Designed miniproteins, single chains, continued (2). Designs and how they scored, part 94

Each design is a single chain, and the fold is of that chain. pLDDT is the mean over its residues in the fold that is shown.

## One batch from the design tools (miniprotein)

Design m7473
Fold by ESMFold2-Fast:
Structure m7473 (fold): chain A 92 residues (1-92)
Amino acid sequence: GQQAQDGADEAVRAAEAAGADAEGRAEGPTVTITLRGASVSQMMGALAGAVAGELAGARAEVKTSGDTITVTLTAPSEEQAGEAARLVARGL
């Protein structure tokens, strides 16, 4: 359903509230969150959230380029992918 996208949207709102430009998308049980113009603190927060997502049973892949960070979370279900994305939101 919409659960993974809802989590992605929450992470985007958290990133924007923290001062970064953000994009989130969901495709099945995979959520991709991209932050642009992110500070080191925001990048560390996103990484901490990705680690929390892995501890909760998702697979996290993190890529950085300059001030851009992309976090890809793949979980056993769309609901769990959304929850992993919310862990990234809490890190921001």
Scores: mean pLDDT 83

Design m7474
Fold by ESMFold2-Fast:
Structure m7474 (fold): chain A 123 residues (1-123)
Amino acid sequence: SAAQREAARRAGLDVAEFERFLAAKEAVEEELRKEGVRFNSLYERLDAIFRRAGERLGWSEEELVEFLARIIATGLEMLEEGASYVEVGEATGLPPMFFLDLEQGTAEPVGILGEAYRRALEL
């Protein structure tokens, strides 16, 4: 979408690479759905999705963390500018509830998203 391409540009990411990541994420989500995999939390599910998507793109864990950190930092900036959680979710490809949880302090992201969030705060 136009919002996704703009978010990638703001994050300093290659737009085509961001679009490849979003496509890989969507494919992994469909595979996990077909496999009937159940997760104990949203963050456990997201960790599995993002790790597998990064693997498909040939990315190291550090490359995946850096990529996600840039997206998260951009999403947080959009929220500060008055964007809604839904608009930020659409632009970043991350769940709107993730950004709500970060602002409310109601859940700590774990795994790859937790590492990426900590890196985003250093940007």
Scores: mean pLDDT 85

Design m7475
Fold by ESMFold2-Fast:
Structure m7475 (fold): chain A 94 residues (1-94)
Amino acid sequence: MSAEREAAAALVRKAADRLQEMLDKKLSPEEAIEEARKIGEEMVEEAKRLKLSEEVKEQILNAFEGLLRALGEELNIPQEEVDKIIEEFKKKLE
């Protein structure tokens, strides 16, 4: 695995761990929305600092979308709010 892909995998694992912590704490939908946005913003900042390629950024986007949709169902986050967070993440990551 390239150093870039290894760094991207570490970012995704860190995000997954934080999202799992939200589930373990049984956050309200409102709290979960705020924390998911913060996680996304941190991932965007780190991806930009690491100067990740567009290909690797797409992999991170796909992973974050999958994780957030799965978590959203468990925490009863409305689908429209999940879609909005994903769209904001995608725009900031580009």
Scores: mean pLDDT 82

Design m7476
Fold by ESMFold2-Fast:
Structure m7476 (fold): chain A 62 residues (1-62)
Amino acid sequence: SVAERAQELGRLWETDPERAARLAAELAREIGLDDLVPLAERGKTDPELFTRTLAALVVRGA
């Protein structure tokens, strides 16, 4: 589910934020939430933005 993938991406960010941001952007494209793609990419250096972007993916991707 989107929620499970978002939880995995949140954990991945702690060890590899660049990869987590890329995979979050891919998830956003996959589910048609293209407006979240640039937010996911910026999340590689902004943990608060990344957390908010994952929450948006879960809420809007359901």
Scores: mean pLDDT 89

Design m7477
Fold by ESMFold2-Fast:
Structure m7477 (fold): chain A 61 residues (1-61)
Amino acid sequence: SPELRDAMAEAQALMRRLIEEEGLSPEEAIRKVEAELRKRGYSDEVVEAVVATLRLQYGRT
């Protein structure tokens, strides 16, 4: 969906900033992204889909 695409784009930009510029762990960054997307008004379904994708992407160290 367009909403999921927009949320993923925002999440990827936030993950880059939180990890590379603020020095957060992937786990801490994902928690902050989840809170920020909810604050921006994305639905629980969209937020959960984004978080699941980020955990798959960043959970491999």
Scores: mean pLDDT 84

Design m7478
Fold by ESMFold2-Fast:
Structure m7478 (fold): chain A 85 residues (1-85)
Amino acid sequence: SMKEENLKRAKELYEELKKTEDPEEAIRLAEETIELAEKNPKDMEIIRIALESAKIALKKAETKEQILRAIGLVLRAIGLEIDAE
């Protein structure tokens, strides 16, 4: 199903995110996971993966600009979790 495909994609993005040493790539992967969660706003599993992805991107961020972008991603993911309740 499309739901199963979206969850699989979210997990693949999350695994790629964990492996990357590039903060820019981590931010890009986290943003892609959040965009996937935004398209699936009632799927709590995808939303949780998006939040964890944003948190990892924040941990990998090195510059002030990267940190601020990653904080923005964490806030977007938290908003999705609140809206899904």
Scores: mean pLDDT 88

Design m7479
Fold by ESMFold2-Fast:
Structure m7479 (fold): chain A 76 residues (1-76)
Amino acid sequence: MRVRARVTVPEEAFDRAVAYARAAAAGRPIRVSEDRENHTVILEGEDRFAVESVARGVAAALRSQGIDAEVSFEEA
């Protein structure tokens, strides 16, 4: 089953969130896409554990830097 995770951040943190997501998804069966209008990084793949792990990791890294990051999950 295809799963989608959304990581939404403030505008000033968006490029950092994209960079973190692309680095964390590297070598994994995860597609990373950008929603610049909503400052949201989209992670999509068949492996729910991989998608959730990357999304949580990106959000945790951003939150540890004082950046507000919201994560949501949906079936794609």
Scores: mean pLDDT 84

Design m7480
Fold by ESMFold2-Fast:
Structure m7480 (fold): chain A 51 residues (1-51)
Amino acid sequence: MTAQQYYDLGMGLYEQRAYYSAAIYFEKALELDPNNEKYKENLERAKKLAS
């Protein structure tokens, strides 16, 4: 999967309030595109909401 595909999957989970799973996919997206600020911001937000 591409970084964008992982991000889109994470956003779908985020909209369903599955924040822990969303964070996992945002982390995978960021691993493939480590300087993408949008992925980093959404990962950070999902982690806060998962707790």
Scores: mean pLDDT 86

Design m7481
Fold by ESMFold2-Fast:
Parts: C-alpha cells; structure tokens; sequence
Structure m7481 (fold): chain A 93 residues (1-93)
C-alpha cells in the first residue's frame, strides 16, 4: 500500500533499498503516488530526523527523473505534495 511504502523509506538503510522503493513507485498509479506522498509528508513532519528522509526522497526523485516520461510524471506528483516541506528542511540546513 502507499502507506506501507512510505514506512519503508524510514527503514531504508542503503541506496539500493531506496532504489527498490523508487521502482515500486514506478508501478503505482498517479493517485497511489499522491497517497504515498501524503503519507510520507506526515512521516516527515513527525520525524526527529526529517533531513535523513529528505535525502532519501532526493535519491528517489533522481531515479524517477531518469526513468523516462512515466518516471518524470511520478516525480512531478511527489514534488507537488512534498515541495514545501522539503524546502523548509533544506532552508534550515
């Protein structure tokens, strides 16, 4: 589910694990990607280490943008939901 995939990001310890999550996102519908992004946004807002999650999201976005038109569209959906929270995190670094 979108919520379970968002939780997997919290537990991902390697770049390969993050790439596997990105591959799952590629198989999702646009609506499922939006639900995933909303669940992830809540997890970022509740996290004590939001910058670590933001770095994993950056890797996912990079992979998606390199995965053709389908990947670029899913990256766009993620950014629509997450841009404000990611910007706030990076502005405080």
Amino acid sequence: SPEELAEKILNAKTEDEVREIAKEILSMTPEEVREFARALKELIQKSKDPEKIAEKVRLILGYLQSSGDKGKEKARILLEELRDVLQEIFDKL
Scores: mean pLDDT 83

Design m7482
Fold by ESMFold2-Fast:
Structure m7482 (fold): chain A 94 residues (1-94)
Amino acid sequence: DVVRDALQRLRTSTDPQVQIDALNTIEKALRVDPSRENLRIALEAVDEALKSTDRAILERALRLAMTVLRVSEDKEIILQAIGLALRAIGLLLE
């Protein structure tokens, strides 16, 4: 599963480029298949990426949260994505 493998790479890699590529892979998968499973994996990926001090990773995390908001119709997923997007914005303003 490409999205679960991308989440694993994001969690285990210390290389910012690998982390960015993982976030991009999950975003592309959501544009093709916005299933509840893929949306939940994307939210986990955003939460993981927000632990980063790298501005590029934080910007990609915000972008992924915004993609979840655009493609999801699930209220609980939307509320989680809003919370994560606001956290990303707060970190980017520091």
Scores: mean pLDDT 88

Design m7483
Fold by ESMFold2-Fast:
Structure m7483 (fold): chain A 61 residues (1-61)
Amino acid sequence: MEEEIRRKLEEAKRLTEELKTAPSEEIPKLIGETLREIGDALQLALDAKNLELFGELAKEI
């Protein structure tokens, strides 16, 4: 669980870095992908009943 949440948050960070240099036409897709990864990580934390874990892992990225 923790490792999967961490991977989703790291992928969201990577996508956010891509947004800084992306052409305007690709920005909506990258935003959607970033939000999906964050949402997936949050859902995993909710299923584990451990939102504190999500908060701690989000601070690390």
Scores: mean pLDDT 79

Design m7484
Fold by ESMFold2-Fast:
Structure m7484 (fold): chain A 108 residues (1-108)
Amino acid sequence: MKEIEEELSKLSPEHRDMLERLLSGVDALLRRLGVPEEKREELLKELLKEFNKALENGLTDEDIEKFLENMRKKLRELGFSEEEIEQFVGVLRSLLAEAKARYEEAKA
């Protein structure tokens, strides 16, 4: 995760806190699903990239849904069941909603 830490160091403290919480939550879920470390790092890097794009666009509901759809596709490619994918997406949606709320609070 050194490359992820380097990317996080370039962000504002508020954006870094949101991303660290999102990445930690996702990593914990992937560990629970038995995803190997190498594949977890790959997914977390892609998650960081896609989340940064969504954040630049102001974390709109449309960007969040596109992000979640992309994650569904990647999880299917890794051989996860539809039940596992929907559990993952549900947790990720909750984390993104929390990040959006904090982002709006930080702007106010």
Scores: mean pLDDT 73

Design m7485
Fold by ESMFold2-Fast:
Structure m7485 (fold): chain A 82 residues (1-82)
Amino acid sequence: KAVELAEKAVELAKEGRLEEAGYLLQKALELLEELSKTDPAKAEEEKPLVLKNAREAVEAAVAQVGAEEAERLLTAGAEKAR
């Protein structure tokens, strides 16, 4: 589930595992996009939860390594998911 992946990304970000956090956030967004094509109503319900967890993961990453390094590592992880 998209929400579960986003929640795990928050946990990984708090542990300093930022590339893995970025990977899971990208996978969560991909699942949410796929869900929007098959079940738009459920996608609308999950979207705010995925976005809330994504924000928490970014904030945790920034707290761990600072904004510039957090962006770099999260982006590197996201690129591997694509």
Scores: mean pLDDT 82

Design m7486
Fold by ESMFold2-Fast:
Structure m7486 (fold): chain A 66 residues (1-66)
Amino acid sequence: TKEVGELMARVVRLYKSLGLEEEANRIAQEVYQLLQDGKFEEAIELARKKVKEAERLLEEKKRELE
């Protein structure tokens, strides 16, 4: 769905900015597999969880630079 696509674009961008491109690709594969299995709610929840994790990692990185 459009919502999952938007969440995944955000996940990829956040993890790429952290230098974790391989992790972003792995997450994309997991979400895509859930979509193929018809598990749309699980796919959305996973994507949202990963966005939150990436935001937390960025905040920690910012604290180290202060």
Scores: mean pLDDT 79

Design m7487
Fold by ESMFold2-Fast:
Structure m7487 (fold): chain A 71 residues (1-71)
Amino acid sequence: MLRERLVELAREAGLDPEEAAEEYERALEEGLPEELVRLLVEGHEAKRAGDTARHEELVARYRALAAEFEA
């Protein structure tokens, strides 16, 4: 689940995983699309793994979706 992946990224970054989960749920309630959050999470995971090509692909998809959301 996306929430669990976000919590794991927060834990690995030395952040509070509970706080990260609360911020995620708040952002969704405020209208942030889950797909946009998923692309962000997958992008960070790819960067952490050193997969530059996948990171670049996910950043491009994130930008395209963000533009549609703001339109």
Scores: mean pLDDT 74

Design m7488
Fold by ESMFold2-Fast:
Structure m7488 (fold): chain A 58 residues (1-58)
Amino acid sequence: MEQQRRQVLQGILDAPGSFKKDLIARVDPALLSEADKEKLLSLEEEEDITAYIQELLA
């Protein structure tokens, strides 16, 4: 699970900004909690989304 979670989150980081929210919305709840998903979807700036995902990967 942790390895899969890291791969999915890294994929979102590497994706173009326009695709980041679509990818976040499609993540399996087992890999990204509903609370974290809602937090990421509430962020409007790509920089804030990137910072939050990097925090989740730390």
Scores: mean pLDDT 78

Design m7489
Fold by ESMFold2-Fast:
Structure m7489 (fold): chain A 120 residues (1-120)
Amino acid sequence: ALSLDEIARLGLARIAEDITDPAAAAEVRRLFEELLEKIKAGKASAEEIVEKVKELIDLIARHGEPSSKVESIQLLAQMVDLAVAKYRPELTEEVHAAIREHIQSLFPDLVLDQASLTPP
């Protein structure tokens, strides 16, 4: 099985290929690596993680190729979910829900597997 670090490396390479502006691609890589280290260190709050992920999503939405940027954003969200689940499992539901809501607000026509999570 691939390690989280290998998944992050491969995922970032895939996302960077979808961003034509090399400065934007480099910024996405840098911000994600900084976020991953903060999650690993156990020092980031749920709010800090969510704010940084929203910043990353907004950069990909702005600079990504129109046909692939949604896939790149979903890949980023999956990598964040894996990192949070491994290092900060208590934040998993809060971070996942906030990221999902932000993606849905940017792409209202996007079909998500659980887009209709109604409270019980």
Scores: mean pLDDT 80

Design m7490
Fold by ESMFold2-Fast:
Parts: C-alpha cells; sequence; structure tokens
Structure m7490 (fold): chain A 58 residues (1-58)
C-alpha cells in the first residue's frame, strides 16, 4: 500500500528515526493528525497530510 508506505516515511522523517515495524495503521493515522495540527500555518503541508490520512482511512 503506497499510502501506508508514504505515511511511514513522513512519520519517520518527523521523528528523525525509523517507525517501529509493529506500528499499526491507527497509530500512523494518529501521528499524521498530530503533524497536521502542528502544520496549521502551512497550507500546502496541511493539504498533503489531510489527503494522505483520507487515503489510509479509505
Amino acid sequence: DAALQQARDLVSDDLGRPVAPDTTREELIARLREMLEKAAADAERSAELEALIRQIES
């Protein structure tokens, strides 16, 4: 799943380290939502994160 891999990559970059291999989809979504709140001033970044969350939830 390309969306899940993209989510893992973005969360890994935000943490500055690899995401644990046992991290669930729900945990990735929770972390992406946290990143979305922090990115509120960046419209482009917010739109990217929102679209990715939507893809994973579908």
Scores: mean pLDDT 78

Design m7491
Fold by ESMFold2-Fast:
Structure m7491 (fold): chain A 100 residues (1-100)
Amino acid sequence: LAEVLAIVDREITKLLILSKVEDVEDIIIRLEEVNEKIKAAVKAHLSPELAEKAIKEIDEITKKAIEELKNTSDLEVRIQIISEWYAEVNEVIRKAFAEE
């Protein structure tokens, strides 16, 4: 759990910094890249059944965040969307590891 959460924290901190200087299209591409890294870490640390369930929930959360990012030009709203995405993904990971 701690190792996966450390990867999530690192990648999302980087994404939040970049969100202040990059176009929304570039932010979306980076969010998708971060999502792939998170899914890879989840697959490496959970049983296949629990990993598949967690990945499905993470993909749904990420799809929602991308849709919300496409609908805003406000920097503060963009930061809020990324922060809420982080909180929801973190909760899915914590819950999946509790089901070990």
Scores: mean pLDDT 78

Design m7492
Fold by ESMFold2-Fast:
Formats: C-alpha cells, sequence, structure tokens
Structure m7492 (fold): chain A 62 residues (1-62)
C-alpha cells in the first residue's frame, strides 16, 4: 500500500475527490488543498493519474 499527499488548488480538490471515488481509488481531503491518496497496486495508481488528468481538464474547460 502506497500513500501519497497531493497538493492541488482549492477549485480542483472537490472534482478530483469525485473522480478518484468514481475510479475506485481511496482518497480523502486532509486539509484545504491537500488530498491523501492510497493505492495498493499499479492499476490503482494509473486510475488515480487518469482521474487527476480528467479533473484538471474539466476545471480548465469550466
Amino acid sequence: METHIIKVPKEIQEPLLRELEAAGVEARLVSDGEIEVKTENREQGIRAIAAALRAIGDYLDS
């Protein structure tokens, strides 16, 4: 199990959490602008990256 803390703009934190949850990745808000992500394998890591890219893309299109 790998645990990562990702620092993101506040505007992206909620969309990112939703995309991670939809992808089946365990994530939670630790503090404003900080998200804790837990991955057990490479597949979950890839899903987390895909979710992050989608959240960023959606934010930029907004």
Scores: mean pLDDT 76

Design m7493
Fold by ESMFold2-Fast:
Structure m7493 (fold): chain A 70 residues (1-70)
Amino acid sequence: NKEKAEELKKLGDEYRKQGDYKKAGEYYEQAAKLSSGLEKELLLYRAALSYELAGDKEKAKRLFEEAAKV
């Protein structure tokens, strides 16, 4: 559902602006699961960066690898 993916992406953007990188990563990851192609790749990349900033290096690494496979 494109509308749900866009809503989740906006929530990710909002939490990122607040400095809540863990929640930002969670919402970007959820949005990526509802997306395909370039949009999915970009959302996985944003999720990975957010988890890296949150200190979750292992999850960030996995999401960067997933983005590279899209």
Scores: mean pLDDT 86

Design m7494
Fold by ESMFold2-Fast:
Structure m7494 (fold): chain A 61 residues (1-61)
Amino acid sequence: MTPEEKEAAMEEARRLAATLSPEDAERVLEATEKALEDESKFDEYFAEIGEIVRRAEAAKA
């Protein structure tokens, strides 16, 4: 991952957190922090985000 991608991921995580429920928002931010500490977790982070977004869209829409 490039430094620019890491920064973009942080910004997206914060933006998503603002639109999600407080509990989902905290999980997203926590996953982002862990991914930034250990890039091997980036794959897990993106998978989790994808599931949260899909679930929220399906439930709300």
Scores: mean pLDDT 71

Design m7495
Fold by ESMFold2-Fast:
Structure m7495 (fold): chain A 100 residues (1-100)
Amino acid sequence: SLDEDLIAAGKSLLEGAKQDLEEGRYDVAATLAGFAAMFAHNDPELVAEAYLVYGEALLKQGDYEEAIRVFEKAIEVAKDNPTLRERAEKLLKEAQEKLS
């Protein structure tokens, strides 16, 4: 289906974003992760993972206020996934500490 094709595209973009984040290409990582979240909109777990990468890229760039908003969205979207929720909560606290 179109939704399955979009989720597959989102997953591919997310893998690219993770690699760019690891290699210090924060602007590219943020852009790809943002598109991944948009394409994967019908997969809450994949959207949460994309928001985590997007938020981390923002955090690395010093965009602390936007990183906080993105991590809050990741917590909400993660719903019943405790591992993703715990990761998002940890990153949210880190972003809040940077802003303080």
Scores: mean pLDDT 88

Design m7496
Fold by ESMFold2-Fast:
Structure m7496 (fold): chain A 109 residues (1-109)
Amino acid sequence: VKVKITVEFIQATLADDGTLIYDDVRVTRAPEVEVATGETARFEFVSERDAALVVTATADNANVSVAALGDPRARLVSTETKSLPGKTVATVTVAAPRARITAYVTVQA
């Protein structure tokens, strides 16, 4: 069974205290990604100015998790385990002013 993940991207600025500030409002819906169980999908963002990339993710299901990878450019990995009868949907918000975006989601075994 394929897993469908919806990602919504919001342009924002990161404050020094780690709070997101939405100075320029640009909301972009990332392509919806369908991933089979056991396949990997990853979110990678590239800042034109090497600006700090802030990733916020919310999931209301224990079978969905998200992790930031340790890179100079932040990466978001969302994972889903097919342990429940049905699809799990995670909402992921990424703040990346003037970033180019590639979307992937990790599906756990």
Scores: mean pLDDT 42

Design m7498
Fold by ESMFold2-Fast:
Structure m7498 (fold): chain A 90 residues (1-90)
Amino acid sequence: DLVENPWKGVLIENPSPELIAQFKNPVAIVGTDKEKLLAAGANSKADLILLHSEDKEVQKEVAKTLAKYIGRPVATVDEVPADVPVIDAS
């Protein structure tokens, strides 16, 4: 509406290491608080956001919301990759 987002949100489930390696600045955002996860994602400059939460409903809803509004690829991960920077949003 107020901001044209030409990039439809791309939501990826458990991306491969090869896919993650295509991005220069991937970041994992982890936590259980929906509001803090949304804020961390919205304020991130990462070219790929990997979202992890122990609460799978929170994980799904936050990832879906970020994918729609941020204009960058968002992924959900069941396990945080070892070589990706982590932001703790707890």
Scores: mean pLDDT 78

Design m7499
Fold by ESMFold2-Fast:
Structure m7499 (fold): chain A 78 residues (1-78)
Amino acid sequence: MEEERVREDLEETRRYAEEAGERALKVDPSSEKLVEALRKAIEQGERALREGDLIMAEASAGVARIAAATLDLAVKSL
């Protein structure tokens, strides 16, 4: 149950981060480095999930989600 929930949360976070990143790049191409950092955080979470580290996977998903939301808000304020 918890593993499935973490997997779903990570997948949802990845989709949101991709959408936020696309919006950021349309507004300011210089956001590319931040978008890459966000993608790496999600990849780290996915790796942790494959290794059975649910705590790291969930933490990575949470951090990535907050970062994606912050990026989206920052871009909208520019």
Scores: mean pLDDT 79

Design m7500
Fold by ESMFold2-Fast:
Structure m7500 (fold): chain A 93 residues (1-93)
Amino acid sequence: KVTLAEPKIEYDPEKGKVIGTGTVTSDTPAQATGTLWVKDKSGEIRPVGAKSVTSKTATLTLEADAKGAEEFELRITDSAGNTVTGKGKIKKK
């Protein structure tokens, strides 16, 4: 089973980029794919980046264009099709 630790979401409003970082832990070494999704104010959800790892524990860092996005999801899917999702929002100061 794949578990995602709390994701770190950083957003650069000038460049319209988001950086999502999550730590993946698996019971056994398995191929896992991290996909960064963004949701805009219209409710449209789109994938903006993906990265694959094979490990018991791995840190995934994904950068993507997210201009106008208000909500982010980092999804981790293992080779058996199990998916875990971490969500992030742009924090108000």
Scores: mean pLDDT 67

Design m7501
Fold by ESMFold2-Fast:
Structure m7501 (fold): chain A 62 residues (1-62)
Amino acid sequence: LSPVQRQVGLADLSRALAEARARGNEAAARAYEKAIQAVQDGDLEALRAASREGHAADPSLA
């Protein structure tokens, strides 16, 4: 991921994480935390897996 793509992705995931936590959706929050870590590590496979888990756990944030 480019630095710009990483920054934009982190902003989107941070918002999704905050919304999941506000709703008490622990599964979605955990998945988004993993996605944030994957973006920081540049692990695209882990990012895709974690993002899908998050959206599946909270379809309202899809």
Scores: mean pLDDT 73

Design m7502
Fold by ESMFold2-Fast:
Structure m7502 (fold): chain A 57 residues (1-57)
Amino acid sequence: SDVELLVARHELEKLVAQGIISEEEAEEILRLVAEGRYDEAAAKIRALYKRKGIEPP
């Protein structure tokens, strides 16, 4: 839905600003969310947090 896309975009922008993910990675995750592929989006976010040694939210 539009709300999920808006929230996802906002959260991904914060992760890019914090240096946790790249802009390209944020675009890929947002595409997965837009396609309803939530499990894949969540798995990608967890992998990126693990790469930084940070616990996922």
Scores: mean pLDDT 77

Design m7503
Fold by ESMFold2-Fast:
Structure m7503 (fold): chain A 120 residues (1-120)
Amino acid sequence: MAERLREAARRAAERIMALPGVLGVEVLADEERVIFRVLARAPDEATLEEKIRQIREIAERELKELIEGVESVASKKVADGVYEIVVTLRLREPVPELREMTTLAEGYSEEGRAVREALA
């Protein structure tokens, strides 16, 4: 179970990182949820909404067989023109091996790593 989830998360992270303006991605999971934390450039609300849509679409497609659906979507401004987008998905079945929050996949540009380090 956890292995299949890790592979799907890795593919989703790679696709999200390929989107224009994405600076970084972390895919985290607990026993009930998968959480995509994405750092993205958005100069305006329309660009932010489009990035949220693209991230949701990738996450839902790659994790289709493993999730019930999207539980929540949130975004917050973390720097000028940079947002942290959080997409939370509910797992169809609990994964007991992931009782503690676990990083399944991550990727960062140089800029994205600097932004993430400033938030730590």
Scores: mean pLDDT 83

Design m7504
Fold by ESMFold2-Fast:
Structure m7504 (fold): chain A 60 residues (1-60)
Amino acid sequence: SAERQEAIRTLLESDDPLEIAVAALRLGAKPGVVKNYLLDRGVSEEEAERIVKEALERLA
């Protein structure tokens, strides 16, 4: 779908960690997977946990 394609584009092209986390969760990624992805991108553990929590709250 167009919404899924837009989420994939955000995941690949965005430099905003929160937008990336929201897009990944919308695509069905588990919170732990999103956290690990952010860690691999150089985000600290504390910051990755905070971002994932905020992304989950936005989608609730």
Scores: mean pLDDT 82

Design m7505
Fold by ESMFold2-Fast:
Structure m7505 (fold): chain A 77 residues (1-77)
Amino acid sequence: MKSISEKELHVEALESMARALIALAKIALSRGNLEAAKEAIEQVKKLLEKLREAGASEEVLEELEKEIKELEEEVEK
């Protein structure tokens, strides 16, 4: 059962990191710091790839992809 426990903790850690970076990107955008927002978005994209490899749920992946898309649209304005 160690592998299942490690997978659960790993997915939760990656999800937490992704959500924290999404929050950071939103804060950066609210401050007009487009460079910091773009950096945070790129880090979230890398975490999303790791989440897919770790077997995160489709619901979580779709939620994060939607957030990333919304942030990318904001930085392109």
Scores: mean pLDDT 79

Design m7506
Fold by ESMFold2-Fast:
Parts: sequence; structure tokens; C-alpha cells
Structure m7506 (fold): chain A 65 residues (1-65)
Amino acid sequence: GLLEEVRRLLREGGASEEEIERVIRAIKAGDANAAGLHIAGLVARGRLSAEQGQRAGKLATEIAG
């Protein structure tokens, strides 16, 4: 599903399991803003490229609404 796609994308990008679970918890809570902030934080810390962050953010918004 799309949630598993987000997990895979973040893991392939180099995010830690703890960072991935933080994003996933926000998505499951329906909090697209929190998910977006966690993803933006990963990009800011160099864990994800800007392109990886943009794609993850789009998927998170699609799932969370």
C-alpha cells in the first residue's frame, strides 16, 4: 500500500528506522503537517535529498488527507 511505499522510500533514502516510524506515526494520525515537518527535518539534516523529501511528502499528504 501507499504507507509501505513511504516506508520503503525513506529507508532507501537513508532515514533511520526511528526517523521512519516518526513519519509513519504522523501519517497514521492523519497529521499531514506533522509528517511534512518530519520529512523536511530529514532533508535539512542531510538524511534525504530534496527530491526524495518532495516525493515522500506528496505520498504522506495523499495517505493522511
Scores: mean pLDDT 83

